# Designed miniproteins, single chains, continued (3): the designs that were tried, part 22

Each design is a single chain, and the fold is of that chain. pLDDT is the mean over its residues in the fold that is shown.

## One batch from the design tools (miniprotein)

Design m8738
Fold by ESMFold2-Fast:
Structure m8738 (fold): chain A 59 residues (1-59)
Amino acid sequence: SKEELKEEAEKLIGEATTKEEVDNVREQVAIQGQKLNYTADELAEIGKYVKAKGKELFG
């Protein structure tokens, strides 16, 4: 479900320690989000966690 994907993505992003791990979560969200009919706004919400983690680790 959309909620399960969001929870899993947030967990994996929180556990990520490398750029490759963050990029992998981003790719999985993009693929699974299409299958679950995520809106651009829903994808952007998850994307905020990805960007925040990326900035924390690399910015």
Scores: mean pLDDT 75

Design m8739
Fold by ESMFold2-Fast:
Structure m8739 (fold): chain A 92 residues (1-92)
Amino acid sequence: SKEEIKKKVREIIKELKELFPELSEELDRLLKKMEELLNKEDVEGFAEVVQEINLLLEAAAKKSGKNGGKVTLATASLTTLALHALLKKKAE
């Protein structure tokens, strides 16, 4: 279910753009990169971009002093999707 992972990532990024409108262009760029990597079945590259987003979000939450709980949930969700994709690839 590569399409289910893409759908979940799009939903998370949409919510994050509402929390951090100043990051909208960067989040759209990273979303496009994640979708391209998933299309190429580069799940390790996908996991690396997830880590980039998680670091970006943690920095934004610290700078704003807001949304720390929502950022924690979003980073946990993205990390879970990346781990699921990596584990599925190793099972093949």
Scores: mean pLDDT 82

Design m8740
Fold by ESMFold2-Fast:
Formats: C-alpha cells, structure tokens, sequence
Structure m8740 (fold): chain A 85 residues (1-85)
C-alpha cells in the first residue's frame, strides 16, 4: 500500500501537484493509523523529490521533504535538503 502510493508520487511529482498532494495526504493518514513505511517506499519518495528538483519543481520537492519529516525519516529529509541550495 505505502510503496504503491510512493510510486504514484514519483510518477506525478513534476506533472500534477494536486494528485501529488492527495497521495501525500494518504501516506500521512496511513502512518497515523500505525502503518509502517518501508525503506523501499522512502527510497521512492527521495527519488521523486530528486526528480522534482531536476525538473525545477521545488514546490513538489519541499512537499515530499515535509512528508518525510512527518514520518520521522529525518535522514531522508536531510538528503533532499542538501540538494536544495
């Protein structure tokens, strides 16, 4: 479930901000319900943020970084932050 949502985020990160926001909200809801986020899902989110930065879509990258902070994955959030000058 979470990995599928992370994959969808990677797909829409630079093409549809409304869909991106919706999928980010679904991940937060699942985390609040006690669903564990896998390392594979975190890697997909980092990849999506990197793709957004490469495309000049800093808004999407910031939203993904904020999600990772809410998931308490500060290591992954810092990786994205280092790519933002």
Amino acid sequence: MLEELARKIEEVAVTDGAELLKYLEEIVKLHEEGKEISEESVELLVKAAKKAIEAGDYSSALMIMGLLRKLERFDAAEEIEKLLK
Scores: mean pLDDT 76

Design m8741
Fold by ESMFold2-Fast:
Parts: sequence; C-alpha cells; structure tokens
Structure m8741 (fold): chain A 80 residues (1-80)
Amino acid sequence: SKTEKIVEEYKKFLDEYYEHIKPRLSEEEQAILREGVEKFKEELEKKVKAGEEISEEEAVKMIDEYQDEVQERIDKLREE
C-alpha cells in the first residue's frame, strides 16, 4: 500500500541518519538516538498493523517532531 511504502522509506531514512551521525556522538548520546529511532519505527509499524493510513505529510511531521525530541534529550544530557 501507499502507507507501507511511506513507512519503509522513512524507516530507511532513519537508519541512514543514525549511521551518518553516530560516529560523532558519545556512547550515551548514541543510546538515546538508537532508542528513539527504534521507538519511532515501532510506532509506524503499529499504525500499519492497526490498519491506520499514514499520509506523506503526516510522516514528515512525525519525523520533524521526533528529531526535535531526540535533540532536546541529547542537549539536556549535555547540560545535566
């Protein structure tokens, strides 16, 4: 389906993003990013299994919100 293709493309994007950025992160920061990527993929898969449709626009918004949350967690780790 269109939703399944969107989900697979964004899962691939997240994997490539993680591989690109992880060499510059501490082990603790890498754990935060990895946990977040896995959680996001699980949420997308859960929606697909529940028969929910995800538009391309919705997927982009979810990724933006998700990247902001991961960045906030990393920033807080560095400051606290």
Scores: mean pLDDT 74

Design m8742
Fold by ESMFold2-Fast:
Structure m8742 (fold): chain A 96 residues (1-96)
Amino acid sequence: SIEEEKKLAKNILATLTGYALRHTTDDSVREKLLELERKAIEQIENAETPEEIRKILDEYVQQVQSLLDPELAKKLEEMKEIIEKMLARRRAEAAG
């Protein structure tokens, strides 16, 4: 359901934001990361389709990557893929 996809997206968002914050000491970047998370959560809550949620997450990652060092940005993208795969597996197990 769309409600389950929203919960999943919010969990991914929180995990990625937390990772970025742990590896960023610049206060201005940290402030921007928290603002991007807040805006993305609001957009997810207002989304009506799974496709919209996916676009919001992709835009969030792109915006975060623009604020971070290329090495950290690459690790963030890899973490997103791993988390999405793990959560998809959990959804499949719950549906069985």
Scores: mean pLDDT 80

Design m8743
Fold by ESMFold2-Fast:
Structure m8743 (fold): chain A 59 residues (1-59)
Amino acid sequence: SEEEKRRIKIAVELIERFLKQGLPVTHENLVEEAKRRYGLSEKEAQSVAELALEIYDSM
């Protein structure tokens, strides 16, 4: 779905940004940045942060 594609894109962009800035890739930091940068709700930010951590941890 278009929503799923957008969610994946945001997750990847967050990981790339954190790595570029030398910031810790943690659930809390990802949730905060998702809200600030993308204007996501708490629920949406949590979902994106979980996906981002899965991608980051999955080699």
Scores: mean pLDDT 85

Design m8744
Fold by ESMFold2-Fast:
Structure m8744 (fold): chain A 71 residues (1-71)
Amino acid sequence: SLPPEQQALAVAWLEEQLARLRADPAADPGVVLALEIALQEARRGNSVNFATLSRLTGVAVPEALRDLPLP
């Protein structure tokens, strides 16, 4: 489970990345889908693999999210 502060930060970061990719017509649909699934899980308070999401998006994850345990 994500702690409440990390959940809020995770949701905010995922919403920002998803909005950015949805605005890009060249974005990989598989990456968009992965972010949509991750956002749903984060909204439920479930852990997500932020290292994988960082790799897929090419965007650095905030430090507070880097050291969260895997599900």
Scores: mean pLDDT 79

Design m8745
Fold by ESMFold2-Fast:
Structure m8745 (fold): chain A 57 residues (1-57)
Amino acid sequence: MEEQLQAAIAAGDLDAATALAIQEYERQFGPPTAEQRAQIRQSVAAAGAQDAALKAA
């Protein structure tokens, strides 16, 4: 499960990573609000950028 999220982030597929992150959020905390979904999307984008930077270093 977590490997799919990390693989999506590593591949730069932020839409897939966001969908997986929302699913994981729902599993832990229940359904996210529109604001929480936007925050999750931003967090995934930031994580993807950091992962790409670390791999490029």
Scores: mean pLDDT 75

Design m8746
Fold by ESMFold2-Fast:
Structure m8746 (fold): chain A 81 residues (1-81)
Amino acid sequence: SHLDKIPDTLEDLLKMLAELLGIPEEERNYETIKKRLEEVIEELEELLKSPDLSEQERAEAQAQLEVAKAMLKKLEELAKQ
């Protein structure tokens, strides 16, 4: 999928995340993008606590959570360079 190639530079990763999260150009900064990504992770973790999810819905949410966590980890690693 489009998420299989996580960028290796902070600038490219921030651009990709801003586009994926629908963040307008004037708000495309590290702090805003990181906060929105963390909010998506929290929403997915809360969704996965629901007993009403089907097995397929749970698997899809779990896969999305794993991708989001990988992106956040890469973002934090690049920001520390």
Scores: mean pLDDT 80

Design m8747
Fold by ESMFold2-Fast:
Structure m8747 (fold): chain A 86 residues (1-86)
Amino acid sequence: SKIEEALEKMKKLPEEVWERLLEDMAKEVEVPESASKFEKYEAALKLARKQLEEAKTTRPDADPELIEFAERVLELLEEYLEKKKK
């Protein structure tokens, strides 16, 4: 499927692209300036996860393929961040 093809391409992206995505997402989150880079990224991913879960319950008219793609992208970003914390 187009979604699976896009996900496979994302998995092959260099680390610098993943970092850029996390930095862009972190711009939307209000965290203390003293927060570490990883704390800002974790806050951004938690906000995105909350918004996705709300979309699943409050928007039954949403395209389920787009919801699935967004969830899979979030899972990849969460796995990347967890790997970097070790």
Scores: mean pLDDT 77

Design m8748
Fold by ESMFold2-Fast:
Structure m8748 (fold): chain A 88 residues (1-88)
Amino acid sequence: LTALLEEIIRRNPDTPEEEVAAARAKIPGLLEETANAKPEEIEDALAEASPAEIPVVREILEKARARDAEGAGRAVIEGIRLRRAELA
């Protein structure tokens, strides 16, 4: 979890320090909430995601359900890459 957030920060060096600290505090809780989410909540989340984000969101949910924190981290990093490519 900590290593995951550090990698996200490393790939987004322009992120403010306060925002980084807030994200670091939220990641463990977010993964726990995602792992305990009901199927209906997951489908709702997928319906709100953009087409480019859907594969990444699905992978994050799958990894979180398996309690694979490292795998979920890799999916988050990939999602950031896709979002940055979309904004470029």
Scores: mean pLDDT 57

Design m8749
Fold by ESMFold2-Fast:
Structure m8749 (fold): chain A 80 residues (1-80)
Amino acid sequence: SPAREKALELVKELDKLFEEADKAYQEGNIDKIREIIEKMNEVLKKLEEVAKQLSPEDRANLEAVIEGAKLRIEKYKEKA
C-alpha cells in the first residue's frame, strides 16, 4: 500500500529527528531543540493524515506511535 509505505518513511524521519533532538539536548542547544520540535510536529501532522488511509489495524498501531511521539515531544519542551 502506498499509504503504508509513506507511513513507514515518515516514522523513519521521526526517529531521525528524535536522534537529533537527543544530541541537541546533550549539547544544551535550546534553539536547535525548538527547531527539531517544529519539524517533528510537521511529520506528526503528515502521519495523522496518512493514518486515515490505512486499514483499522495499521491505523490503530500508527495512532499509538503518534501518541507516544507527542508525549516524548512534551518531555523535550519541559527541558527546553
Scores: mean pLDDT 86

Design m8750
Fold by ESMFold2-Fast:
Structure m8750 (fold): chain A 74 residues (1-74)
Amino acid sequence: KADELMRAASDMLAAGASQEEVAQWLVEQGIPESAARRAVDLLVEADRAAAAGDMEEALRKAEEAYKVIKEALE
């Protein structure tokens, strides 16, 4: 499910995995490479916004990442 993949990807990034490693893992889960790279980029942007205290932007970026993963699975 998209929510499970998004949570796992976020956890991997938090654990210090590279964007390339997380994108490759998503491809192995059935996400097309372009969508996987975009989703990871959006998750990194969400984390940066949250670190800056911009929770509104963080939620928008996270929601867009979720949409990318969900559409790729449909």
Scores: mean pLDDT 84

Design m8751
Fold by ESMFold2-Fast:
Structure m8751 (fold): chain A 98 residues (1-98)
Amino acid sequence: VEKLVEEAERLRETDPERALELYLKAAALAAAEGDAERARELTERAAEIVEEMTEDERKRVLRTTAVRIEGVGLVIDAELSPTSPAVREETLRMAESI
């Protein structure tokens, strides 16, 4: 995960959309490894970038990613989790609430 974070930090000022994707991927990997604290930390950094982005930039990034990080209080879509049964079940539950 360190290499993804390092690249994300470099790209934060020049390519915030790419930096956001890299932080989200790093957070998803940390969560998969069972490191909830690291996943939360990286998710918070991603949230800071989202606060600085335009609405259109935010929509472009979120359209290509889908990951649920349980226990960190934030749900983010990321490519690393699209085939997870847990992600599918949660998506279906949200649809049923309509």
Scores: mean pLDDT 59

Design m8752
Fold by ESMFold2-Fast:
Structure m8752 (fold): chain A 71 residues (1-71)
Amino acid sequence: SVLQEVLELFNKALFEVAKTGDISVLEKALKELEELYKKHAASLTPAQKAFVQQAIAGLQTLIEALKKKQA
């Protein structure tokens, strides 16, 4: 399911950045989540849309926070 794919992608990116410190991993995951949302937007339920939007917002916030600490 789209929801499962979003969760797996989100969690994998979090584990990878925790291991490597590489923010580009989160930026790539964000792009992939945005592509998934765009591709499936018309077929997603309101609950599925909320979940995907929450995952996107979470990654955006984390990327911003990590970049501020490295600047």
Scores: mean pLDDT 81

Design m8753
Fold by ESMFold2-Fast:
Structure m8753 (fold): chain A 75 residues (1-75)
Amino acid sequence: AATRKEKLEKEIESLQAEVDRLRAEHADNPRAQTLIDGARRLIEKAQKALEEGNIDEATKYIEAAHRLVEAARAV
């Protein structure tokens, strides 16, 4: 069975793929790019938190990244 850490790592991978897709789709939209760049920074923070063993902090950054990705899709 997958551990909590393994599940969060897969979620980070999915978010990274989504961010890459949105960057390509919204290349000419500065507002979307700002949201996408914010999500990318939160994904980096989540990865660092997981490396440090801070599951709760990683979860919060992943949730924040999801919100920015949803906002980017809406613009």
Scores: mean pLDDT 85

Design m8754
Fold by ESMFold2-Fast:
Structure m8754 (fold): chain A 80 residues (1-80)
Amino acid sequence: LTLPELTPEQRAEWERITGRYNAGKRALMAEHADDPEAFAAGYRRLADQAVKELEARGLTDVAEFFRWASEQEVADILAE
């Protein structure tokens, strides 16, 4: 799974979206450190938002990868 060739504008959008997503994920981890179900629910919403933003910018291949990766992460969170 590799990033497709992006224009400078598309790359900036991808970096902005993934940066906000990672910051949001860290905040959810801190907020719900002892509540994996609440963390997983928040993470699913955050990941879905990021995927929709990526798709809206025509970054469908990276959106597909991101959706797959986020589902794996949620499964890992709930397996603890």
Scores: mean pLDDT 76

Design m8755
Fold by ESMFold2-Fast:
Structure m8755 (fold): chain A 75 residues (1-75)
Amino acid sequence: SLEDIIEDLLVQTYMMMVDAGVPEEEVKARLDEVVERIKGKSLEEQLEIAKEFLLEEATKVGREEEAKRVIERAE
């Protein structure tokens, strides 16, 4: 389902950031921000926000290509 895909993208982003050495407190704060952005949106808009969040955070830690592959598998 789209809900499962969105959840997986958020989990993948969390795991990627933690693995890259971002403090868990900072990762949780950024996840809280994206969850607030997702609230009240359509599932299609939620998916777009989740994909953008993954790509943005992965790019900051030098894992942009890995993020692109995760997004391609989700589509």
Scores: mean pLDDT 85

Design m8756
Fold by ESMFold2-Fast:
Structure m8756 (fold): chain A 74 residues (1-74)
Amino acid sequence: MKVLSGTLDAPKDGTYEFTVDNPLSRGTLYVDGKKVKDFSPWLPNTAYVDLKKGKHSIKFEYTSYETKVTYKLV
């Protein structure tokens, strides 16, 4: 199992769209230590999270295939 971790500095309060580009692996996204969504190759690769302005911890645990997590304000 592999782990991607980092910090998101949210520029404003709002809903943030997270996209996981990993069609050949399974993974779980955590924001501020809270489970957001389980991802799989056959399910939508997007999750929406309401965040306050400021720093948030991001963690993605995944298997097998190298992946990237992208985010944007909706």
Scores: mean pLDDT 76

Design m8757
Fold by ESMFold2-Fast:
Structure m8757 (fold): chain A 75 residues (1-75)
Amino acid sequence: MEKLKKALQEAVDEAPEELREVVQTIADHILENPRDLLGAARRAMEETGASREDVQRAVDLIEEKVEKEILEYLK
């Protein structure tokens, strides 16, 4: 939980200003429902009105940060 929370916070902090609300909404949903990435994307679109492209960019940022945290356990 702590490493996932940190990775999600880093994604929010590094997000461009126009994506920060979208990334934050996705991060909040994942912290509540860690296995529901599809639901997180839908929630972001519904609550922020962001385009599918902006939601995909936000998901990509989150995946990059989460992937880095996971890779620390492989070496």
Scores: mean pLDDT 75

Design m8758
Fold by ESMFold2-Fast:
Structure m8758 (fold): chain A 73 residues (1-73)
Amino acid sequence: LSPEEIAEIQARAAEMAEQAAAQAAAYYESLGRHELAAEIRELAARDPREALVRVAELVDGPEAAAKLREALA
């Protein structure tokens, strides 16, 4: 992969991460999980990667979250 291709993939991944975090926050808010929704939004504002890792931990557990964090590093 060229540096330009890597940059394009990273830009797309960042956009997808932002959208996924926003959708996850809206989902938890719809379930009445307002504290979790707020946490995910705060994480997404700082780093969308951290928001996705948190969602992965909630859905698939800490091992899945650790693998996702490593993949996004």
Scores: mean pLDDT 77

Design m8759
Fold by ESMFold2-Fast:
Structure m8759 (fold): chain A 62 residues (1-62)
Amino acid sequence: SAAQAAARALQTAAETVRLSGDVLTPEDLRTLARFSDELAKAQPEAAPLGEEARRLAEERLA
């Protein structure tokens, strides 16, 4: 289904963010998390991307 395809794409995006975290600043990661949270309000499949970006941002700021 389209929803399953979108979920797989978002999982791939979350993994890409994890692998590319060193290139993204904490501010970029927070911005990504905010946009992902807004997207997740309409498409819950986006939630893992926002969660991963937020976790990385908190880790980098600590």
Scores: mean pLDDT 69

Design m8760
Fold by ESMFold2-Fast:
Structure m8760 (fold): chain A 71 residues (1-71)
Amino acid sequence: MKVDEESINKINEFIKKYFGDMVPLFKMEDIGKQLTGKKRAFVLFFERELGLEETGIASEEVLEKLYEWIQ
């Protein structure tokens, strides 16, 4: 699956529904970046849940798997 603005928007809808304002919304600029704060904590949580290496990086693989998981 392609990680694009639509995928990011769907991830953000999921975050708003289940986490409210506790987790900042993702942007396209976050892709491939080492994250900090609550965004990093969120990515580490889902990397652990998906059985991936805990990097805290918003990699395309992590975001694609998040998008698939929330479907």
Scores: mean pLDDT 77

Design m8761
Fold by ESMFold2-Fast:
Structure m8761 (fold): chain A 60 residues (1-60)
Amino acid sequence: GPSPGGAASGFGKETGKSPSDLPGDEAARAISERYGLTLEQAGGAAGMGSTGSGLSSAKR
């Protein structure tokens, strides 16, 4: 399935918003719904989006 880093990067591209611009639970839910991740994985992706500069190099 999609990696959390890739999902956070895609979310920023599609919405024009960083995950850090949203409340954590709202960002996680939006990423979960868009990319089919669990809320756990989406929460990790939201955290990566707010702190990570390497989101474009998501691990597989």
Scores: mean pLDDT 59

Design m8762
Fold by ESMFold2-Fast:
Structure m8762 (fold): chain A 84 residues (1-84)
Amino acid sequence: MKEIEEEAKKFLEEHKPEAERLYEEAAGDEEARRKAALKLGIPALEKGLELVEKLRELGVELSEEELEAEERVREQIEKAKAEL
């Protein structure tokens, strides 16, 4: 469990400077800001799904609400990729 939390934190910390830069560059353009959010959101959501899969491999039981959230995240990734 803690190893998964540390991996998630490291991923966010490593990508935070790039995220901030892309949002700052897009600040004056609504469409550019939207695309920046998609470009930043997709890798973060994909990392979240990888961590959920690791939890399953460790035998952690997911609630029905967590399973529904995972499905929604997968749908969001597909829609976001279609808009890039």
Scores: mean pLDDT 72

Design m8763
Fold by ESMFold2-Fast:
Structure m8763 (fold): chain A 66 residues (1-66)
Amino acid sequence: SDEEIIERERALLDAHLAANPDAPAPLSPESRQVALSVGRTLRALGDSIQQGLATGKAPQPVPIID
């Protein structure tokens, strides 16, 4: 399950940090929020494109041969 994967990833990260006490700080809260915001925007755009294709409103781009 996703929950088990997340728990395993956290355990691996904790083990790595314990072995490397001078490890760099994790991604800043600001950078994390920006990454999440970009991810959400790209997902919404992808969903919009897929919906357009499914309804026939957005034709697939044709390669420019000229």
Scores: mean pLDDT 61

Design m8764
Fold by ESMFold2-Fast:
Structure m8764 (fold): chain A 75 residues (1-75)
Amino acid sequence: SVEESIEKLKKALEEALSKGIPSEEEREFARRVLEGKVSEEEEKEILELLKDPEKAEKLKNALKYVLSTELLEKA
């Protein structure tokens, strides 16, 4: 249900917040990624970045934060 999905998103947001709030720049970049507003060159750079576990974790955390926040706003 939508209610159960909201609860799951809240937990995901809390987990992301426990790792620290992403910077404004990280949030803006994550939002562009989620909206598909990245260049083909940036897309390739993202794929290379995802091969680095630490950088991948930071990007995933920023994406989780932005996605959870926006989905909670819509719900």
Scores: mean pLDDT 71

Design m8765
Fold by ESMFold2-Fast:
Structure m8765 (fold): chain A 86 residues (1-86)
Amino acid sequence: AAAAEQARRNREAMAEKYTELIEKYLKEGKYEEAAALAYAVVQQAAKLDELTPAEERAVRLAKEVLEKYGMSEEEIIKGAEEIDAK
């Protein structure tokens, strides 16, 4: 129980840190760096069966960044499907 609880807390803290980094890059006009980090966040979240509230917020922000400054949501979904093709 305690180990699983700590793992969830670590995931939540990492999600908040990534959200802050994406927002920082956007404020600094570093849209390519923001899009690259957003893509990594979405890819990592796609491997999880269930997201914490902080991870859901990070993924939502990441998708918005990718839609506006990087790749479309359709391209993200297509990329994920190509990776998961058995």
Scores: mean pLDDT 73

Design m8766
Fold by ESMFold2-Fast:
Structure m8766 (fold): chain A 64 residues (1-64)
Amino acid sequence: SLVNENIFKDLPPEERERFIAEIEAGELTDEQRAKLKKLMNISDEALDFLEEQLKRERAFRAAG
C-alpha cells in the first residue's frame, strides 16, 4: 500500500524486492534515493518527507 509496483517495473526483480524492503524499513541508500526520485519524478524534499514517514512508521511498529 505504501509503494506502487508500477514505480519499480523497470528494476530487476531482485533489486526491486530489496529496494521495497529498504523503503518499508525506513532506510534508503543514496543510490536508492536517487533511483526513487527519478522513478517517481519527485523532489528531494518530497523524498525526505517519505523517508521520514517510513522511519516513524517502522519505529512505531517496533514499539508495539
Scores: mean pLDDT 64

Design m8767
Fold by ESMFold2-Fast:
Formats: sequence, C-alpha cells, structure tokens
Structure m8767 (fold): chain A 100 residues (1-100)
Amino acid sequence: SAAAEEAALLAEAERALARNEAGLKDVQTRYEEAKKAGIATERMEEAVKEAERLTKEARRLVEQGRVDGREAYLRALEAIDRAQDALTEAYALISEAMAK
C-alpha cells in the first residue's frame, strides 16, 4: 500500500539521518580538538558549517514528509546524501591537519 511505502521511506530516512547526526557530532568534536590545538583552518570551519547546514535541511525535509508524503521523503534522502558528502569532506580536512 502507499501508506506502507511511505512508512518504509520514513524509517529509511530516519535511520540515515540518525547516522548523519552522529557523524556531525563526531566532526564537531574533532573540529573543537583542532581549534584547541591551534591548527583549525577557515576551510575546516566552512566544511563543518556546510555539514551542519545540510544535516539541518535533511531533518527539516524528513519533518515536512509527514505533511507532504513520499516526494518530501525522497528529497530528504537526497539531502541526507549531500550531508554525508559534506561530512566526508570535513573529516578529511580535519584528519589531514591533525596528522601534521
């Protein structure tokens, strides 16, 4: 049924978003460590802020899916993928600098 398909998409989006939110918390912690070490760069700050922005947008789209249904959940999954790319970029920048 359409309701079962929407429930499955919501469950997938919520699980993926929870993983991204955990990743964002880890990236934020690593960035704070980089700041304390005096090695934080503007590029790192921009990457962390972009990951935060995209993760918040993904959350908004999941919440909007409760009103707008399937299409909004599909948009949420796309936003979650973009947030994951931003998290990967932030991790790479911080990890490279912390290795120096």
Scores: mean pLDDT 85

Design m8768
Fold by ESMFold2-Fast:
Structure m8768 (fold): chain A 79 residues (1-79)
Amino acid sequence: GGAPDDLEVEAALLLIEYGFTLANLPYLSKEEAIKSFEDLLKRAEQGLERARAAGNDDLVQLLEDTINELKKIIEELKK
């Protein structure tokens, strides 16, 4: 228990919201999509800093992969 468990819960919620945003992408405006993914990116970056501080290597890897995918999607939407 403690901070690593809370970080895992926050990461799970982030991934759920990411999945819902991807599923709704065809129904979102470009501006709404960019804002949603940028908000998720900020949360993922904050989670990554906390995961690194906690020494949770599995969570670090998951969040780094998520950040990379979010950055790709945002760049594609901004074209």
Scores: mean pLDDT 84

Design m8769
Fold by ESMFold2-Fast:
Structure m8769 (fold): chain A 87 residues (1-87)
Amino acid sequence: DEDLEIMYNIATLALLYKEEGQPEKAEEARRLLLEYADSKGISVATVVGLVLRAIGDLLDASEAQREQMRKRGEEAYKKVKEQLRQS
């Protein structure tokens, strides 16, 4: 559903930031992912599954696909940050 898609996109963003040598941004995205999961009552096991899927998808992705994944992740990050600030 939409919540799982948002979490997947943020997990992807965290992994991309780590790969790009941006550990502070990666940690911020990781923290936001966990905070969002907790706010939605989503289990740690589900979060782990989404991270593993994101790793697999990134390994198979072209540079153009990775850029699209980054854009989706940044959009999801902004959306979640705004939602958590309102509640």
Scores: mean pLDDT 85

Design m8770
Fold by ESMFold2-Fast:
Structure m8770 (fold): chain A 84 residues (1-84)
Amino acid sequence: SAMEEKREEAERLYKKSVELFEESKRYAEEGDLEKSRELSEEGSRLGEESIRLYSEVDPEKAKELGLELTKKSAEWGKVVEEVE
């Protein structure tokens, strides 16, 4: 069904989002802050797309993941503010 296809796409996008955030972390640890930023921005975009799809098939999951993404974004923003 279309709803099942949306759920599968949402799960796929969320997994990719998580992978990109993990890669972003590795690049930051290696000192490549520019690459880290690019990967975290891409991960955030895929995460937001996943949440939009989840909101149509699983609103509770969408709310949970939305809060998680907001926390990650805020924590990452604090790290960036320390770099001139």
Scores: mean pLDDT 79

Design m8771
Fold by ESMFold2-Fast:
Structure m8771 (fold): chain A 80 residues (1-80)
Amino acid sequence: MEEKVKETAEKVKKALESSPALAYSVGSVGRTVYAEALFESEEKAKEALKKIEEAVDSPVEATIMPASDGVKLIVKVDAG
């Protein structure tokens, strides 16, 4: 179980590294991988989300929120 969490976190991190994110962070608590990223536009955030969805083999929960200088993408993946 811990191995799947680590694998999922690595996949999310690599997807964000290949995305146009201005800043990002990836972590895990228990069996949940949590990621947060800032983007210049909603279109770029959606592009990054598609990369994450393609990279992981688990269901992805995502929220895109407006921020003062862009948009924020919050991703939650149950790696269980």
Scores: mean pLDDT 81

Design m8772
Fold by ESMFold2-Fast:
Structure m8772 (fold): chain A 74 residues (1-74)
Amino acid sequence: AEAERKALIERVLEAYRQGLGEEPDEKTRKAIETQVDAVLAARRGVPASPEARKQAAGIWETRGELEKAEELRK
């Protein structure tokens, strides 16, 4: 579980570095982690926790994606 999550996050970060040639900032890293958590929860048939949804909503709101942030808070 934790090891699988970390491996998936590292894969996405590696793809980001290869595609853009830059290291992702902390905001981008947190957004990736939140998306990975949501994907893993969906694969198990378990909805994302309220804490994970709130964290994702805060990240999307900071990035100007207000509608996505509001959907995650429901």
Scores: mean pLDDT 67

Design m8773
Fold by ESMFold2-Fast:
Structure m8773 (fold): chain A 56 residues (1-56)
Amino acid sequence: SEAQKRADELRAQGGTPLELAAAVASKGDEEKYKELIEKVRNGELTLSDLAPLLDP
């Protein structure tokens, strides 16, 4: 999936677990991915906030 591909790219670039979770949570939506990554980097989202989005 597109989300998995982005997660793999972030992993290769030394991305944090939180950034990887945001990439997966976006489910391949580019706009949602950008939104979640920005919020993660700004400290607005935690793993607890992302956990419900990782499950279908």
Scores: mean pLDDT 71

